# Designed miniproteins, single chains: the designs that were tried, part 94

Each design is a single chain, and the fold is of that chain. pLDDT is the mean over its residues in the fold that is shown.

## One batch from the design tools (miniprotein)

Design m3276
Fold by ESMFold2-Fast:
Structure m3276 (fold): chain A 62 residues (1-62)
Amino acid sequence: REELLREAIRAAEAGDLGRALELAEKAGVDSQAIENAILRAWARAGREAGIAAGVEALRKAL
């Protein structure tokens, strides 16, 4: 679980949000909540804000 979440964080930091969400789902984390956080931040402040929100949500799950 923790290894998958660390992989997801690395993918998100690289900008690969699709892979980050896939790995989070496999880790048993609420990937929909993470995706919603990403989309909300992205809509308000753009791609970098979406990436930052995804990384933060994944770190909280770790």
Scores: mean pLDDT 80

Design m3277
Fold by ESMFold2-Fast:
Structure m3277 (fold): chain A 89 residues (1-89)
Amino acid sequence: SEEKEKLLEKIFKNATPEDLSKALPVVGKDLATVLLALVFPNYKTIKEATVESLREWLKDTGLSDEQIEALLKALKEIIKNPKKYFPKY
């Protein structure tokens, strides 16, 4: 939804520059946005184990190990510290 897309943009604006600068240039913003959207609706119930399960799926997409690690690191940081990335949530 449009609201969901705006919320994803807010994540990218509120995450640390280090986290996002490492993830977005490596995996591309479109793929990162899609994966965040998949995790995001249930982020309150998402665990590191759930994020880690994406590793096998991501291997099938043709991403390099470096790209996969960068994206998973960013997603784990978001679910670990949701208030940091969603201060108004």
Scores: mean pLDDT 54

Design m3278
Fold by ESMFold2-Fast:
Order: structure tokens, then C-alpha cells, then sequence
Structure m3278 (fold): chain A 83 residues (1-83)
């Protein structure tokens, strides 16, 4: 997948998560999709990947415990690639 398309997909997903007008199922699906894209992005643009995981960390406090754990799992997978 092209990096530009990955960046666009991630930004759209983050905007949807910020709107808080989505179901828990949709939020979890978006978080997992963002995670997959950011893991790939971290291999080619680690600085941008770090900014995205920081934004996810800041958003996590606005979700329930189950969704927070999912965000933490996504962040951990990205951090493994960045290490």
C-alpha cells in the first residue's frame, strides 16, 4: 500500500474517533485498522508513527477500559517496530 494512502486512512480514522458519534464496535474496528497502518508506516516514517501513537495515547482516556486496552495493544505493536 502507498504511504500517502496509509497516512490519509489513519488521519480519517483518528477524526472519526475524535467525533465520539460512533458505536463501540466501529471504534474498535477503526483502532485496529489504524494500528495495522501505523505499524507499516513506522517502518518508513518513524517520526510520523510516533506522533500518531501519542495522539492515540491522548484519546484513550475518553474510551472505556476494554477500548483503552485495545489502544494500548496497538501502541505496543507500533513501539516494537520503532525499537
Amino acid sequence: MEVEKQVKAVKIGLDILKNKKISKETAERLIRAIGQEVVSLAKVNPELAKKIIEELKNLSKYFDEETQKLIDEVIAEVEKVLA
Scores: mean pLDDT 79

Design m3279
Fold by ESMFold2-Fast:
Structure m3279 (fold): chain A 73 residues (1-73)
Amino acid sequence: SSSREEALQLLNKYANEIVEAASKGDLEKAKKILEEFKKKMEEMVKEGKISREFAEGMIKALEQVYEEAVKQT
């Protein structure tokens, strides 16, 4: 439960950071933030905190935020 809550809090934090970076035209920073999130999700899976399926869902959600933010820039 708490591990899923942590992952959701990270998703919200990283989504806000991506939107902010993209809104300022810093697309390289936005991409870096997305890649850092993917690494954190992979670490949580390896630690047994979340399932692979849940992590993949979180990553896809953030990838969609990234694509929408870049499209609107």
Scores: mean pLDDT 86

Design m3280
Fold by ESMFold2-Fast:
Structure m3280 (fold): chain A 80 residues (1-80)
Amino acid sequence: SKDDKIKKFDELYEEFQKLGTEVNDAYLEGKPKEEILELIEKAEKLIKEMKELAKDDPDRLELADLFEESLKKFKEAVEK
């Protein structure tokens, strides 16, 4: 149901936020690029799952698209 998809999206969003904190902490601590990129890859996977759940929900899809764009920019900064 739509409500089940919303609930699952919200659960993945919470996981994404926790992982975002972990990525930021690793970056600030000067962890190796490879370790940071592995965490980013996990976040990319969560965003893909969120987008699939939100395919019929334009507001949540827009939110997931914004996260994808932000993560892409962060990944580019880490790869420099």
Scores: mean pLDDT 85

Design m3281
Fold by ESMFold2-Fast:
Structure m3281 (fold): chain A 61 residues (1-61)
Amino acid sequence: SAMEQQVEDMMAILDHLAAHASAAAVRAFAADARETAKRQNWPEELYQRLEAHIDALEAQA
């Protein structure tokens, strides 16, 4: 689905920022991604998947 693809794309961008940018860049994109998820009323499962991914990256920063 479009939302599933969007989650995958957001996680890929977060991974790229974690590997090649900064913790601040990861946090900034994560904030925008969370807002997008809420605005588009994502299913809880996709929202939880995004949050778990963000939490894992922040824990490694």
Scores: mean pLDDT 83

Design m3282
Fold by ESMFold2-Fast:
Structure m3282 (fold): chain A 90 residues (1-90)
Amino acid sequence: MIDKELLDKLLEAAKPVITETVEALAPVASAAQVAGAALRLVGEAIDKAMEISKTVPKEEWDKAIEEAVEELRRLGEEIVAEARERAAAA
């Protein structure tokens, strides 16, 4: 089961990444596609929190959260790059 404190911390840390992805997608994607990307990033953050809860001791959570947020940022950048490439291809 997920630790609620860990989940809350990871979701708060992920919030800027989700916002950056949404803002970058808005000019090149529909509102539904933007919403879908945001939901995907939230889902990935929850999955990361579940993994950390199972495998990482509490004293290492801050480092694990930083690493998870960096992975989410990379995923957001990939989503934006793919959307821009599709928009350019017309």
Scores: mean pLDDT 83

Design m3283
Fold by ESMFold2-Fast:
Structure m3283 (fold): chain A 75 residues (1-75)
Amino acid sequence: SMKEERLQKLLKEAYELGKRIAEAWPSLSEEQQEELNKKLQELSDLMEAQAENPDVDALEKKLKELKELLEKLTA
């Protein structure tokens, strides 16, 4: 229950973050786009590796890193 609620919140936050990345994308340099792509790939790889037993804390940390990177690049 609690784990399912946290996962649903993570999915919602990931979706919103994805929208913000898409909106910012045309304004980013190629180097900034590569940095975001690397972090997106890390999150994707982590989610795939943990499909059977999600480590919610690790996923939350990775999503936070991606969000902080976007904030830094769009500041």
Scores: mean pLDDT 80

Design m3284
Fold by ESMFold2-Fast:
Structure m3284 (fold): chain A 83 residues (1-83)
Amino acid sequence: MVARSEEEREEFARRVGEELKELAEKGDATMTVRTGSEEEQRLVAHYALKVADEVGAIAELEEQDGTLTVKLTKAEDAIARAK
C-alpha cells in the first residue's frame, strides 16, 4: 500500500542530517542515502541544506536511481564577508 508514515520519513531524514553534520564538523562530508520516494529525497535534501547552512558549507546533491548523495564543502571564503 501507500508509502510509510510522514513521521518515519521525517525521523530518517533528520538522522541523516545529524550524521552529515558530525562529518562536516570533521572537515569533508559525503553521505549516500537510499531513499524510498521523491518525498523522502526532498526531505533528506532539506535537512542536508539546513546542515550546510549551520556549518557554513555548500551542499551538492546528486540523485540517481533512488539514491541521494550529499557532499558538503566548506565555503569559508565565499561566505565570510570582508572585514
Scores: mean pLDDT 71

Design m3285
Fold by ESMFold2-Fast:
Order: sequence, then C-alpha cells, then structure tokens
Structure m3285 (fold): chain A 67 residues (1-67)
Amino acid sequence: MLSEEQKEELKKYLIEELGLSEEQAERVVRLAEEGRTTEMGVYLLLKGGVSPEQASEVSHLAHKMRE
C-alpha cells in the first residue's frame, strides 16, 4: 500500500504536471494503491485526457512507490 505521503505526492503530480482535477487525481491514486495499473492507465487515457507517454510515466512512478 502507498503511504499517505506517497499518495499526496502522486496526487500533486497528477494535478500540477498533468492538469487532472482533484477528483480525477483521487481516482488515479486509489487505483495505484490497489495495484490496478491497467485500469489506472485506461482511466488516465480516457477520463484524464493524458497522453500514452504520460500514462506510462504515472504507471512507472506508482510502481516505484509500491516497492
């Protein structure tokens, strides 16, 4: 599971760097915490409006945080 600090860091990145709304960022953080990386990627592409490259970066960051 992600720590509270890691969840807040990821949320900040999603909002500030990728332009997601707070609700969209919260959804992505929940999917990342649950290890649902495929659903997270789909959500980012279809609802978050991010590029495939940006979605890959988020997946890599979330994976690194789950170590």
Scores: mean pLDDT 78

Design m3286
Fold by ESMFold2-Fast:
Structure m3286 (fold): chain A 66 residues (1-66)
Amino acid sequence: SEIRAQLEAAQAQAAELGRRADELIEKERQAKTPDPKIQQEIKALKEQIDALVAQIDQLRKQLRQS
């Protein structure tokens, strides 16, 4: 199913972005001084993850209706 393939791809992408966000958060946590560029990258990654989570929810609903 195309919808199932899209769901798996979106889930994999969300996991990869989440892993990268966690790595940046850990780097920021270990730094004594906040890095605005790292904070901006974390924010951008979280926004991308939120968009993917919304897409995943819609794909799951479509899969149930198919």
Scores: mean pLDDT 84

Design m3287
Fold by ESMFold2-Fast:
Structure m3287 (fold): chain A 65 residues (1-65)
Amino acid sequence: MKASILKFAAMAFALDAGLDVVEIRFEGNKLTVTFEERSAASEEAERRIKEVGERLGMEVEVRYL
């Protein structure tokens, strides 16, 4: 359940920032998000997603193509 909340938060933050998400995966207690590019917008989204993850007790990893 917490993983689903974090996944939806990641999708919402990416959409709000106009970012294209290549992949979102969660395995156990970790969410991995892959963005098409590294930018100020993707770095801000990463910070927001990590903050939500911390509150939920989950790890977040962000990758770029």
Scores: mean pLDDT 79

Design m3288
Fold by ESMFold2-Fast:
Order: structure tokens, then C-alpha cells, then sequence
Structure m3288 (fold): chain A 90 residues (1-90)
């Protein structure tokens, strides 16, 4: 439960960061900042997986990493992927 809640919080913060970037920056700068934000989210999820040994955290850390990689090429698709991850964690 705590691990699931932490993963959901990581996804929520990353999505809030992405929405802030879209609102406040140029398209090019927003894309760069969103990619960085999603990379940080993936790093935090990986750290959580390592500290807890949780299989759930390990699974979702990989999914966060996939979203971060997608953000480098297609930010809209990456945001959609992370929104799906967030909904699954509710």
C-alpha cells in the first residue's frame, strides 16, 4: 500500500510538472523540461524499488523509465503514457 501510494505520488508530481511546463514555456523548452522531469521521476521510482525490494516498485520503475524515454521523442504520447500509469495506481 505505501509503495503503491508513493508510486502514484511520483506519477502525480511528474504530470503536474509537465502541465506547468506546457503552460509556462515555449514548446521547445517545455519538451526539454518535461523529458527531464520524467527522467527524474523514473530515477526516484528506481531508487524506491532498490530500497524497498518491492516487485511492484520494480515493475512501475521500468514503466516510468519507458515514459521518460518516450518524452525525448514525443512529449504528448509520454504524458498520455504517464496518465495511464497514474490511473492504474489509483
Amino acid sequence: EEVRDALRHIAELALEGARYAVKNYSKEEAQKRIAETFRIAADIAEALAKVTGSPLAREFAQRFRDAAEKAKENVDEAIKTLEEIYEELK
Scores: mean pLDDT 85

Design m3289
Fold by ESMFold2-Fast:
Structure m3289 (fold): chain A 58 residues (1-58)
Amino acid sequence: MSPQMQEALDSIDFLVGLLKQGRVSEDQVRSGVEQMMLSLTPEQQKLIREYLDKKLAE
């Protein structure tokens, strides 16, 4: 996994943790993830969105 992909996944885990604590909204998490994806390829963006959806469903 690329360092950029690992950093993005770690950031999603952090943001979802904040969401579960009631510190941020789901919209804020999704906005932050979209901002992180601006430097990623379409293939990487798909993997990030699938990971986010899985984490939000937990």
Scores: mean pLDDT 80

Design m3290
Fold by ESMFold2-Fast:
Structure m3290 (fold): chain A 99 residues (1-99)
Amino acid sequence: MSAEELFEKGKELYEQGKYDEAIRYFNEAIKKDPSLEAEAYVLIAEAYAKQGKVDEAFKWAKRAIDLDPNNKEIIKRAFEALYKAGKFDEARELVNKAL
């Protein structure tokens, strides 16, 4: 599969609630095409947040913002993932540093 096909399959799995499978496909996509890292990292953070894995959600959300700190959409999605994961202070700090 191409990086794009792996990334699209990951999104389909995420929409189906298959978060662990989605994360595996996103990781394989970024190995083939590192330009997908920022978007893949925020999707991985969102998947971990949906599973209640708060420490993993924070780790990947921070990585997404660190890769693309001027991308307001990635910052917003990372904030929402952390907020839903219960990392309220960390979510607020990420937004304040990026904006």
Scores: mean pLDDT 81

Design m3291
Fold by ESMFold2-Fast:
Structure m3291 (fold): chain A 101 residues (1-101)
Amino acid sequence: SDLQLGQQALDRGDYDSAIQYYDRSLSQDPNNWQAWLNRGRALLRLGDYDGALDDLRRSVELRGQATPQQLRTTGRALRGLGRTRLSDAVFNAADILSQQQ
């Protein structure tokens, strides 16, 4: 799938390729919260923290409830912006959510 190809591109550091795969996924299904999340992750790796947060916000809106991965990516973007205390709180929330069944 385009999501899986995008994840592979992220894993090897091909952020431009990852964005292309997620753009394609979003063209097919703009309500795909995972595609928004993963494009945000690619933007985060390129240092576009504001772009990453915008995509993450859309991803959470579409899902209705934040996932641990959405929270961890948000935490990383907040850290990039120097908001360390909020970043730590968001990472703690992600860890708690990950431990819930």
Scores: mean pLDDT 85

Design m3292
Fold by ESMFold2-Fast:
Structure m3292 (fold): chain A 77 residues (1-77)
Amino acid sequence: SAAEQEKAILEKQNKLSEELRELIEKKDYKGAIELLKKTTGATDAPDEVLLKIAEELSRYIEERKEAERLAEELAAL
């Protein structure tokens, strides 16, 4: 039960991260802001602050994907 709940939380976080990344890649910053407001409850935060958070999260996601790719390349050696 606890392990299933932890897995569900991780899956939700991964889905949110991927959706946010896709919106930023498409330069749909309005959609990214709306997604953050809906999922985090930060409805009172200025749009400028939410956009900055979205941009920082996008950079983090890209760094994580590059690290995963490098790990796969190392495993193939």
Scores: mean pLDDT 71

Design m3293
Fold by ESMFold2-Fast:
Structure m3293 (fold): chain A 90 residues (1-90)
Amino acid sequence: MTGEELKKKYKNFKEAWIDLVYQTVQETDEPPIRGPPAGTVLGGVKILTLEEFVNMPRDELISYLTKLVENDPIESYRKKIQSLVDFLKL
C-alpha cells in the first residue's frame, strides 16, 4: 500500500497508524491505541503514547517512523510503517 493510497483510505494519520500497526479501531470518535503499551521497545524503538504521537511535529514523527522501519525485524511491519512515512511526506 502506497502513501497516496493511505491518504485516500484514511481521514488522518492516527487512523492509519491504529489500523495498520494495532489492527483495531474500536470507536468512531477517538479509538484507543491497542497493542504494545507505551514505553515498549519494538525493534529497538520505544513505542509512543497516543498523546506524544498526536502532538509530535511532522518532521519528528517521520524521523521516529524511519527508525521503526530500520529496526523492526518483521518485513510486513516495515512495509506498513514505510507506507505511513510516505503518507506523512505527501
Scores: mean pLDDT 60

Design m3294
Fold by ESMFold2-Fast:
Structure m3294 (fold): chain A 85 residues (1-85)
Amino acid sequence: MTYKVVARADVSGVRVDGAAIAFPTGVAVPAELDEETGSLVAEATFESKEEAEEAAAAKVLPLALVSDGRVTLRNMPVEMEIEEL
């Protein structure tokens, strides 16, 4: 079975032209801005429930934020959700 982990980082008050979130496995995933919530959302898939639960245990993840043509690396608090596919 495959499991999807969804990471959300609150970037309200920050102008973001693009972003990526690095998951604990070292996978960097492009993040999309949810304009209604002001959150960046990124999804990664895992082959096992155990791997998904380990990834979702993260409270802070590294983000690459693109703003005004500059890339900034920032560790940000994240909300994590697991979905069975």
Scores: mean pLDDT 79

Design m3295
Fold by ESMFold2-Fast:
Structure m3295 (fold): chain A 80 residues (1-80)
Amino acid sequence: SEEDEEILKNIDYLLEQINAETNEENKEEMIELLEDAAKKLSEEQIKLVIQKLEERKPTVPPEKQPIVEKMIEKLKEILK
């Protein structure tokens, strides 16, 4: 759907910003913004975001993979 395409596009944009960011406070702020946005999504949309993050994880540098894992963990907690 158009909404799903926009969600996936926003995830790609967020991952590019995280990959370029060197400041840990800004990274934590980006994770918080993702959490707040995800609370407004349906369960199916949150699962779509998790799937996209898991698919994109191998494309980020190894040193950035822990932040992507933290994002996935936070989204999974919202589903509980």
Scores: mean pLDDT 76

Design m3296
Fold by ESMFold2-Fast:
Structure m3296 (fold): chain A 81 residues (1-81)
Amino acid sequence: SMGEVRRRLAELLAEISELKKRLDEAIANKDEKEIQEIVKELQRIREELEELLPHASPADAAVLEGMILAIDRYIEEAKAL
């Protein structure tokens, strides 16, 4: 069993992956409106990860921190237009 928290982490990781794919396509197309919508969704997920972090085990905290770092990098890529 993945447990409830780990299942939610897997769901969020899948969402981040799909948003990254959409972000790469939007950047290639120079679609500023789509980029802004994707950044907004990434920021929402980042806030959820930050809320989970103080309650996570050390192992789950490391995964959460890695996900937050990935989101921060993707937002930086979005701003580098």
Scores: mean pLDDT 84

Design m3297
Fold by ESMFold2-Fast:
Structure m3297 (fold): chain A 63 residues (1-63)
Amino acid sequence: MEEELEKLKEELAKLTGTSVESVDTAIELMQDPAAARVVLALAEREGGPEARELLAKATELVQ
């Protein structure tokens, strides 16, 4: 679980051209329903549908 989460964060950071710390912030924002839709849209815009799916999966693992 922990290793998979770290790998997802690393992959998402690489796809979006950001840092793991930025990905952590995005996952935290996903806990707010008002922010979740916007954050998912930004991930898809920067890294494509794969980035959106990885963010959703990482958020589920953190829950």
Scores: mean pLDDT 79

Design m3298
Fold by ESMFold2-Fast:
Structure m3298 (fold): chain A 67 residues (1-67)
Amino acid sequence: GATKEVPLLKGGIPAPATPLSAEQQLEETRRMAEENAETLLKAGYVTEEQAERIVEDIVASAEARLA
């Protein structure tokens, strides 16, 4: 067959229509931050300490913006 479309989990997954509390939004942000930091760490772009700081900074920023 011709060019086959495959990507459905690429760049941006539409959020579910379920209402999320502020706390749940923070947990989601933290998970994304941890995944991004782990990817950077495995790619050798940052150290383990830097990866941990990135997660903390992202979560702290999200908390500040949420409040």
Scores: mean pLDDT 71

Design m3299
Fold by ESMFold2-Fast:
Structure m3299 (fold): chain A 96 residues (1-96)
Amino acid sequence: SILTDVKEFLDTLVKHKILTEQQKEEAFNLLKLAVEDRDALRKKLKTSEKGLAIRVGSVVAKLVGGDEDLHPFQYSGWAGVIARIAFYLAVNKRLP
């Protein structure tokens, strides 16, 4: 399943010291939310890709402990990787 692939990918990032175990759990919850809310996101995709990016940015902001609803491409480092994966997953409905 896509959630299994997400978990395996995040486990690989932890193995290579790109993410911590806490960041892995937070990233998994972010990506799981994007997958499980697919129907709501699909409905919004027909009206605004920007709206989807804002929603993903909001989830990433929560993951990094911030209140900022930022576009996913404005993040850098590990947060930028998570944001791009979440954005790619939301738009393409699969891992990059």
Scores: mean pLDDT 55

Design m3300
Fold by ESMFold2-Fast:
Structure m3300 (fold): chain A 100 residues (1-100)
Amino acid sequence: DSQLLIELAKDRLRGRGREDLVRELENSDKNAQLALAYLLLAEDLLDVAKTSDPETQQKLIAGAKEYLEKARELIKSVPEEDKEKLEKRIKELEERLKNL
């Protein structure tokens, strides 16, 4: 399940030309990889939400919030060296959510 989510995140990022983020995922601790995968999927949902109709936008925002919460739970078990980077991404996503 966790591995499938990571592979799906990589596949989606590759489809969007985001090889930089795929490398970042592969270069992290397993819990950090999964947390980053959730955050990257949340970012993807918010990008789509910007150009979506109001009903679809609300569903995408809800999905992004769910992924963000899963990432928050995982970072409690992440090595400190990866934690700062993940916390920065969480703050950036929270700021994006406030502007929607």
Scores: mean pLDDT 81

Design m3301
Fold by ESMFold2-Fast:
Structure m3301 (fold): chain A 113 residues (1-113)
Amino acid sequence: EEIEKAKERIKKAVEQDTVTPAEYVALLVIKHGVEMGLSKEEALDIAARVYLVLEKGSGLSPEEIAFLFNLTPKELEVLRKAFLEANRDNRVTADGYKLTEEEKKELKEILGL
């Protein structure tokens, strides 16, 4: 299933020196999802769906993604926060983003790695 492969890809991304823009947004969905009270499993499922949309080069907004996957208002707010953080982070380039050691540590703790 594409979703399960996307989940594995996101988990592997946290072990990499550089993540793609799609991987970075997916990791931010996990971070904000858990901070807003979603389980790790719920946050990872939403992150995988967002990852697949972004990997296909889709210019969909958080609202359009939420409509496509029938997300709750809380899950939509997670997407809005993740996209806003990615857009403010001027370290993100078309070639990717290098995670800091602090970001890697936080994400590994969230994912149980």
Scores: mean pLDDT 80

Design m3302
Fold by ESMFold2-Fast:
Structure m3302 (fold): chain A 97 residues (1-97)
Amino acid sequence: SMDEEFERLVQEIVDLLDRDGSGVISAEEMEEFLRALGFEPSREAVQRYVDSLDKDGSGVISLEELAAALRELAEQYNVDAVSVAQSYLELLRKVFG
C-alpha cells in the first residue's frame, strides 16, 4: 500500500540520518531538498521550518515528526507524499554515500 511504502521510506530516511550520527534534519539538508523540488527557499524560512519539526525540544526528529512534516510539505507543494520521501531519500544517499 502507498501508506506502507511511505512509512518504509521515512524509516529509511531516519536510519540514514542515524548512520551519519546526526538523527536530525539540518537547515542545509532541507534547503537542498526544497531546491531539488524546484523551490528557492530563504535560509531563515528553512531554519524556522526545521525548528518547527522538533516538537519535543530534543534536537532529534522522531519518525512520527518526520512523517508528519513530509506529508505537510507534500500537501503544501501539491505533490505526492511518497514522491517527496523518495526525492529526499535520494538526496540524502548522495550526500552521505
Scores: mean pLDDT 66

Design m3303
Fold by ESMFold2-Fast:
Structure m3303 (fold): chain A 68 residues (1-68)
Amino acid sequence: MKVEVIADLGVDTEENMQAVKDGLQQIKDAAEKGDLDTAKKIAEDTAKKTGAEVTLKVDGKEVAKAKP
């Protein structure tokens, strides 16, 4: 299973970049465990918190896209 998590940042602050990195790692960990519901929730929370658009792909397919 190939898990890809992508974030598109509208605002590049160091604090925001760290929050995005932490969120992307948590989404990837949840998705790799097969917990897509948790991965989607973390993606939505990360997008809301950081203002980033977060996309989750599994095996090349887009399974979630969260907007701020």
Scores: mean pLDDT 77

Design m3304
Fold by ESMFold2-Fast:
Structure m3304 (fold): chain A 77 residues (1-77)
Amino acid sequence: SVEEYGREAAEAGRAGDVEKATELFQKAGMHPGGARAVARAVASGATPEQLRDLAEALKNSGYPEGAEAARAVADAV
């Protein structure tokens, strides 16, 4: 499912695997540009606040699925 791919992508990103996270976010329906931005932010240990700032930037850049993913990761746990 889209939700399951997003969760797996966030887990791969937190483990530092940017390439796997990017691929899984794309399977969740994200544009490659948005997927890579979220994957890199998660892998770099971005705080919930930074992920929400990224979500705003992605929405303004035309990556709404990336914005949703960044916000979902920020709101998780």
Scores: mean pLDDT 81

Design m3305
Fold by ESMFold2-Fast:
Parts: sequence; structure tokens; C-alpha cells
Structure m3305 (fold): chain A 98 residues (1-98)
Amino acid sequence: IEEYNRKAREYYEKGLKLAEEAGVKDQATAIGEKTRDEVANALYRAGLPLIYALTIGSVYGAGKFLAEAYRAAGKPDEANKVETEAQKLVDELVEKAR
């Protein structure tokens, strides 16, 4: 749990700097926050423990935020890499929550 929350913070910090430089901070933030909330709510409703639902939402949301910032900066390969990494972390957390 702690390691995943740290990774979500790393994604968010990198995404924030990149999104500001690319001029899309508000757009990327909105996408990331919507993704975080939708994923967390869906998983909690599906019966996952609250701490796992929130952590998965945070990882996925922060990863999406960073990926959108990379795309705006003209780095789609980096965006795809981040989304793939975030999905692997989410899959690991889902397995641990079972």
C-alpha cells in the first residue's frame, strides 16, 4: 500500500510540472481527478476494501494525469509507457485485495 501511494505521488509531481510546461494543467488535472474518483467509487461499490479502492484510484488517476501531460508535450510513447506501468500496479493491488 505505502509503495503504491508513493508511486501515485511521483506520477502526480512529474505530471504537474510537465502539464504546466505544456500549458494543459487544468485539462490534465480534470482527467486525472475524474479517473481517480470513478475508479475508486466503482471498486468500493464492487466490494473492495476502502483503502485498496482509494489506492487503486490514486495510482490510476495519477498515471492518467501524467500520461495526458506527456501527450500534450508531444511524448506519446512515454504516455503509453506510464499507462502500461500504472495498469500493472493496479493489477497487483487487485490481486492483493482478493
Scores: mean pLDDT 76

Design m3306
Fold by ESMFold2-Fast:
Structure m3306 (fold): chain A 65 residues (1-65)
Amino acid sequence: SAEAKEKARDYAERLAAGLAEKGKAEGKDVTVEGRVEGDEAVITVTYDGVTNVARAPAEEVAKGL
């Protein structure tokens, strides 16, 4: 649903912002991005030239909140 995607996007964006802030506080060169792609919530973390991606169904993320 649209509401589930909005909740998942807000969660992903806030989680990404928190991870990026923590990384900066620790002096790490880290880039974190949270978004929704189709029906999935996506977190992308890039550190020291390595990119890791975590995906989860937006509806499951929204239900878990």
Scores: mean pLDDT 80

Design m3307
Fold by ESMFold2-Fast:
Structure m3307 (fold): chain A 72 residues (1-72)
Amino acid sequence: MEEIRRLKEKLENAETLGELAEILREISQLRPEAIVPGGNGKGPVSDGPESLLREVAERAIKRMEEEEEKKS
């Protein structure tokens, strides 16, 4: 329980792709089977760690899009 809360706090404070990657690793260690890089995992996503995983993935994608936007 506390581990999920800690990860949620880290997610809220995560501003960089590296921090998001660290949170993703922590989630995978809580439930290694919950970490399925799109396409390898089939099944329903429940609340809790899977929900956090999805949020991290979405934020990581947005961070990557922002990084692609460079001045020069």
Scores: mean pLDDT 61

Design m3308
Fold by ESMFold2-Fast:
Structure m3308 (fold): chain A 67 residues (1-67)
Amino acid sequence: MVLSADEVERILVRLVIDGLITAEQAEAIARLLGSEPVTEKQFLDAMKAVGASEEAIKFAKELIERL
């Protein structure tokens, strides 16, 4: 699956609102991924790179599957 920049932003906002990642982690992920479309693997790898929890990564996968 490929995610647009708008889809990435929506997922990051949801993760911050639900307390699964910090706003600083969300900004770091957005900077790592840039404005180009990204794969699910690239998104999840960026989450791991910023130290996101296994719970946050699992929830992000569920959000991506609902796109």
Scores: mean pLDDT 83

Design m3309
Fold by ESMFold2-Fast:
Structure m3309 (fold): chain A 70 residues (1-70)
Amino acid sequence: KELSKEAVKHYNEGVRALEQGDLEAARDHFKKALELAKQAIEKAEASGYEGPIGAAGFVKRMAEQELEKL
């Protein structure tokens, strides 16, 4: 099960919830996206991965930004 893919999915669901005015659902999805993105980054670092963690890094940054606005 790919953590980066799940993080992106939850980020997209959070954006959708914001578009629908559901701030509680948006907050929950962004928190989950951030949690999964952090897990993906830590797991890659633990495995000695040397490449950029693009999708997980993007989701972490964007979810943090959105949560600060809520």
Scores: mean pLDDT 78

Design m3310
Fold by ESMFold2-Fast:
Structure m3310 (fold): chain A 90 residues (1-90)
Amino acid sequence: DPKKAEELRKKSEELRKKLLEILEKYGPIRNEEDIEKAALALAKELGYSEEEIEKLENMSPVEKGKFVRDYLMSIQDEAVDYYEQAKKLS
């Protein structure tokens, strides 16, 4: 199905653009302040509640860094999955 393959390719492309925008906005991470800003801004962008944001603020820099990294990896994995699905339909 060419139309379904095209839709999946567009989803992959959109996720890749989103990943690039996030990396440009929050990188490079040079210190704990950069990690904190990235984690809090990302949580707000994702629609986290005030209570969830407060919990995140009380996390260690390592945990905040992991939160950012895990989210970026999840976007990358989803983009790759859509691309591979489109490739199988081509």
Scores: mean pLDDT 77

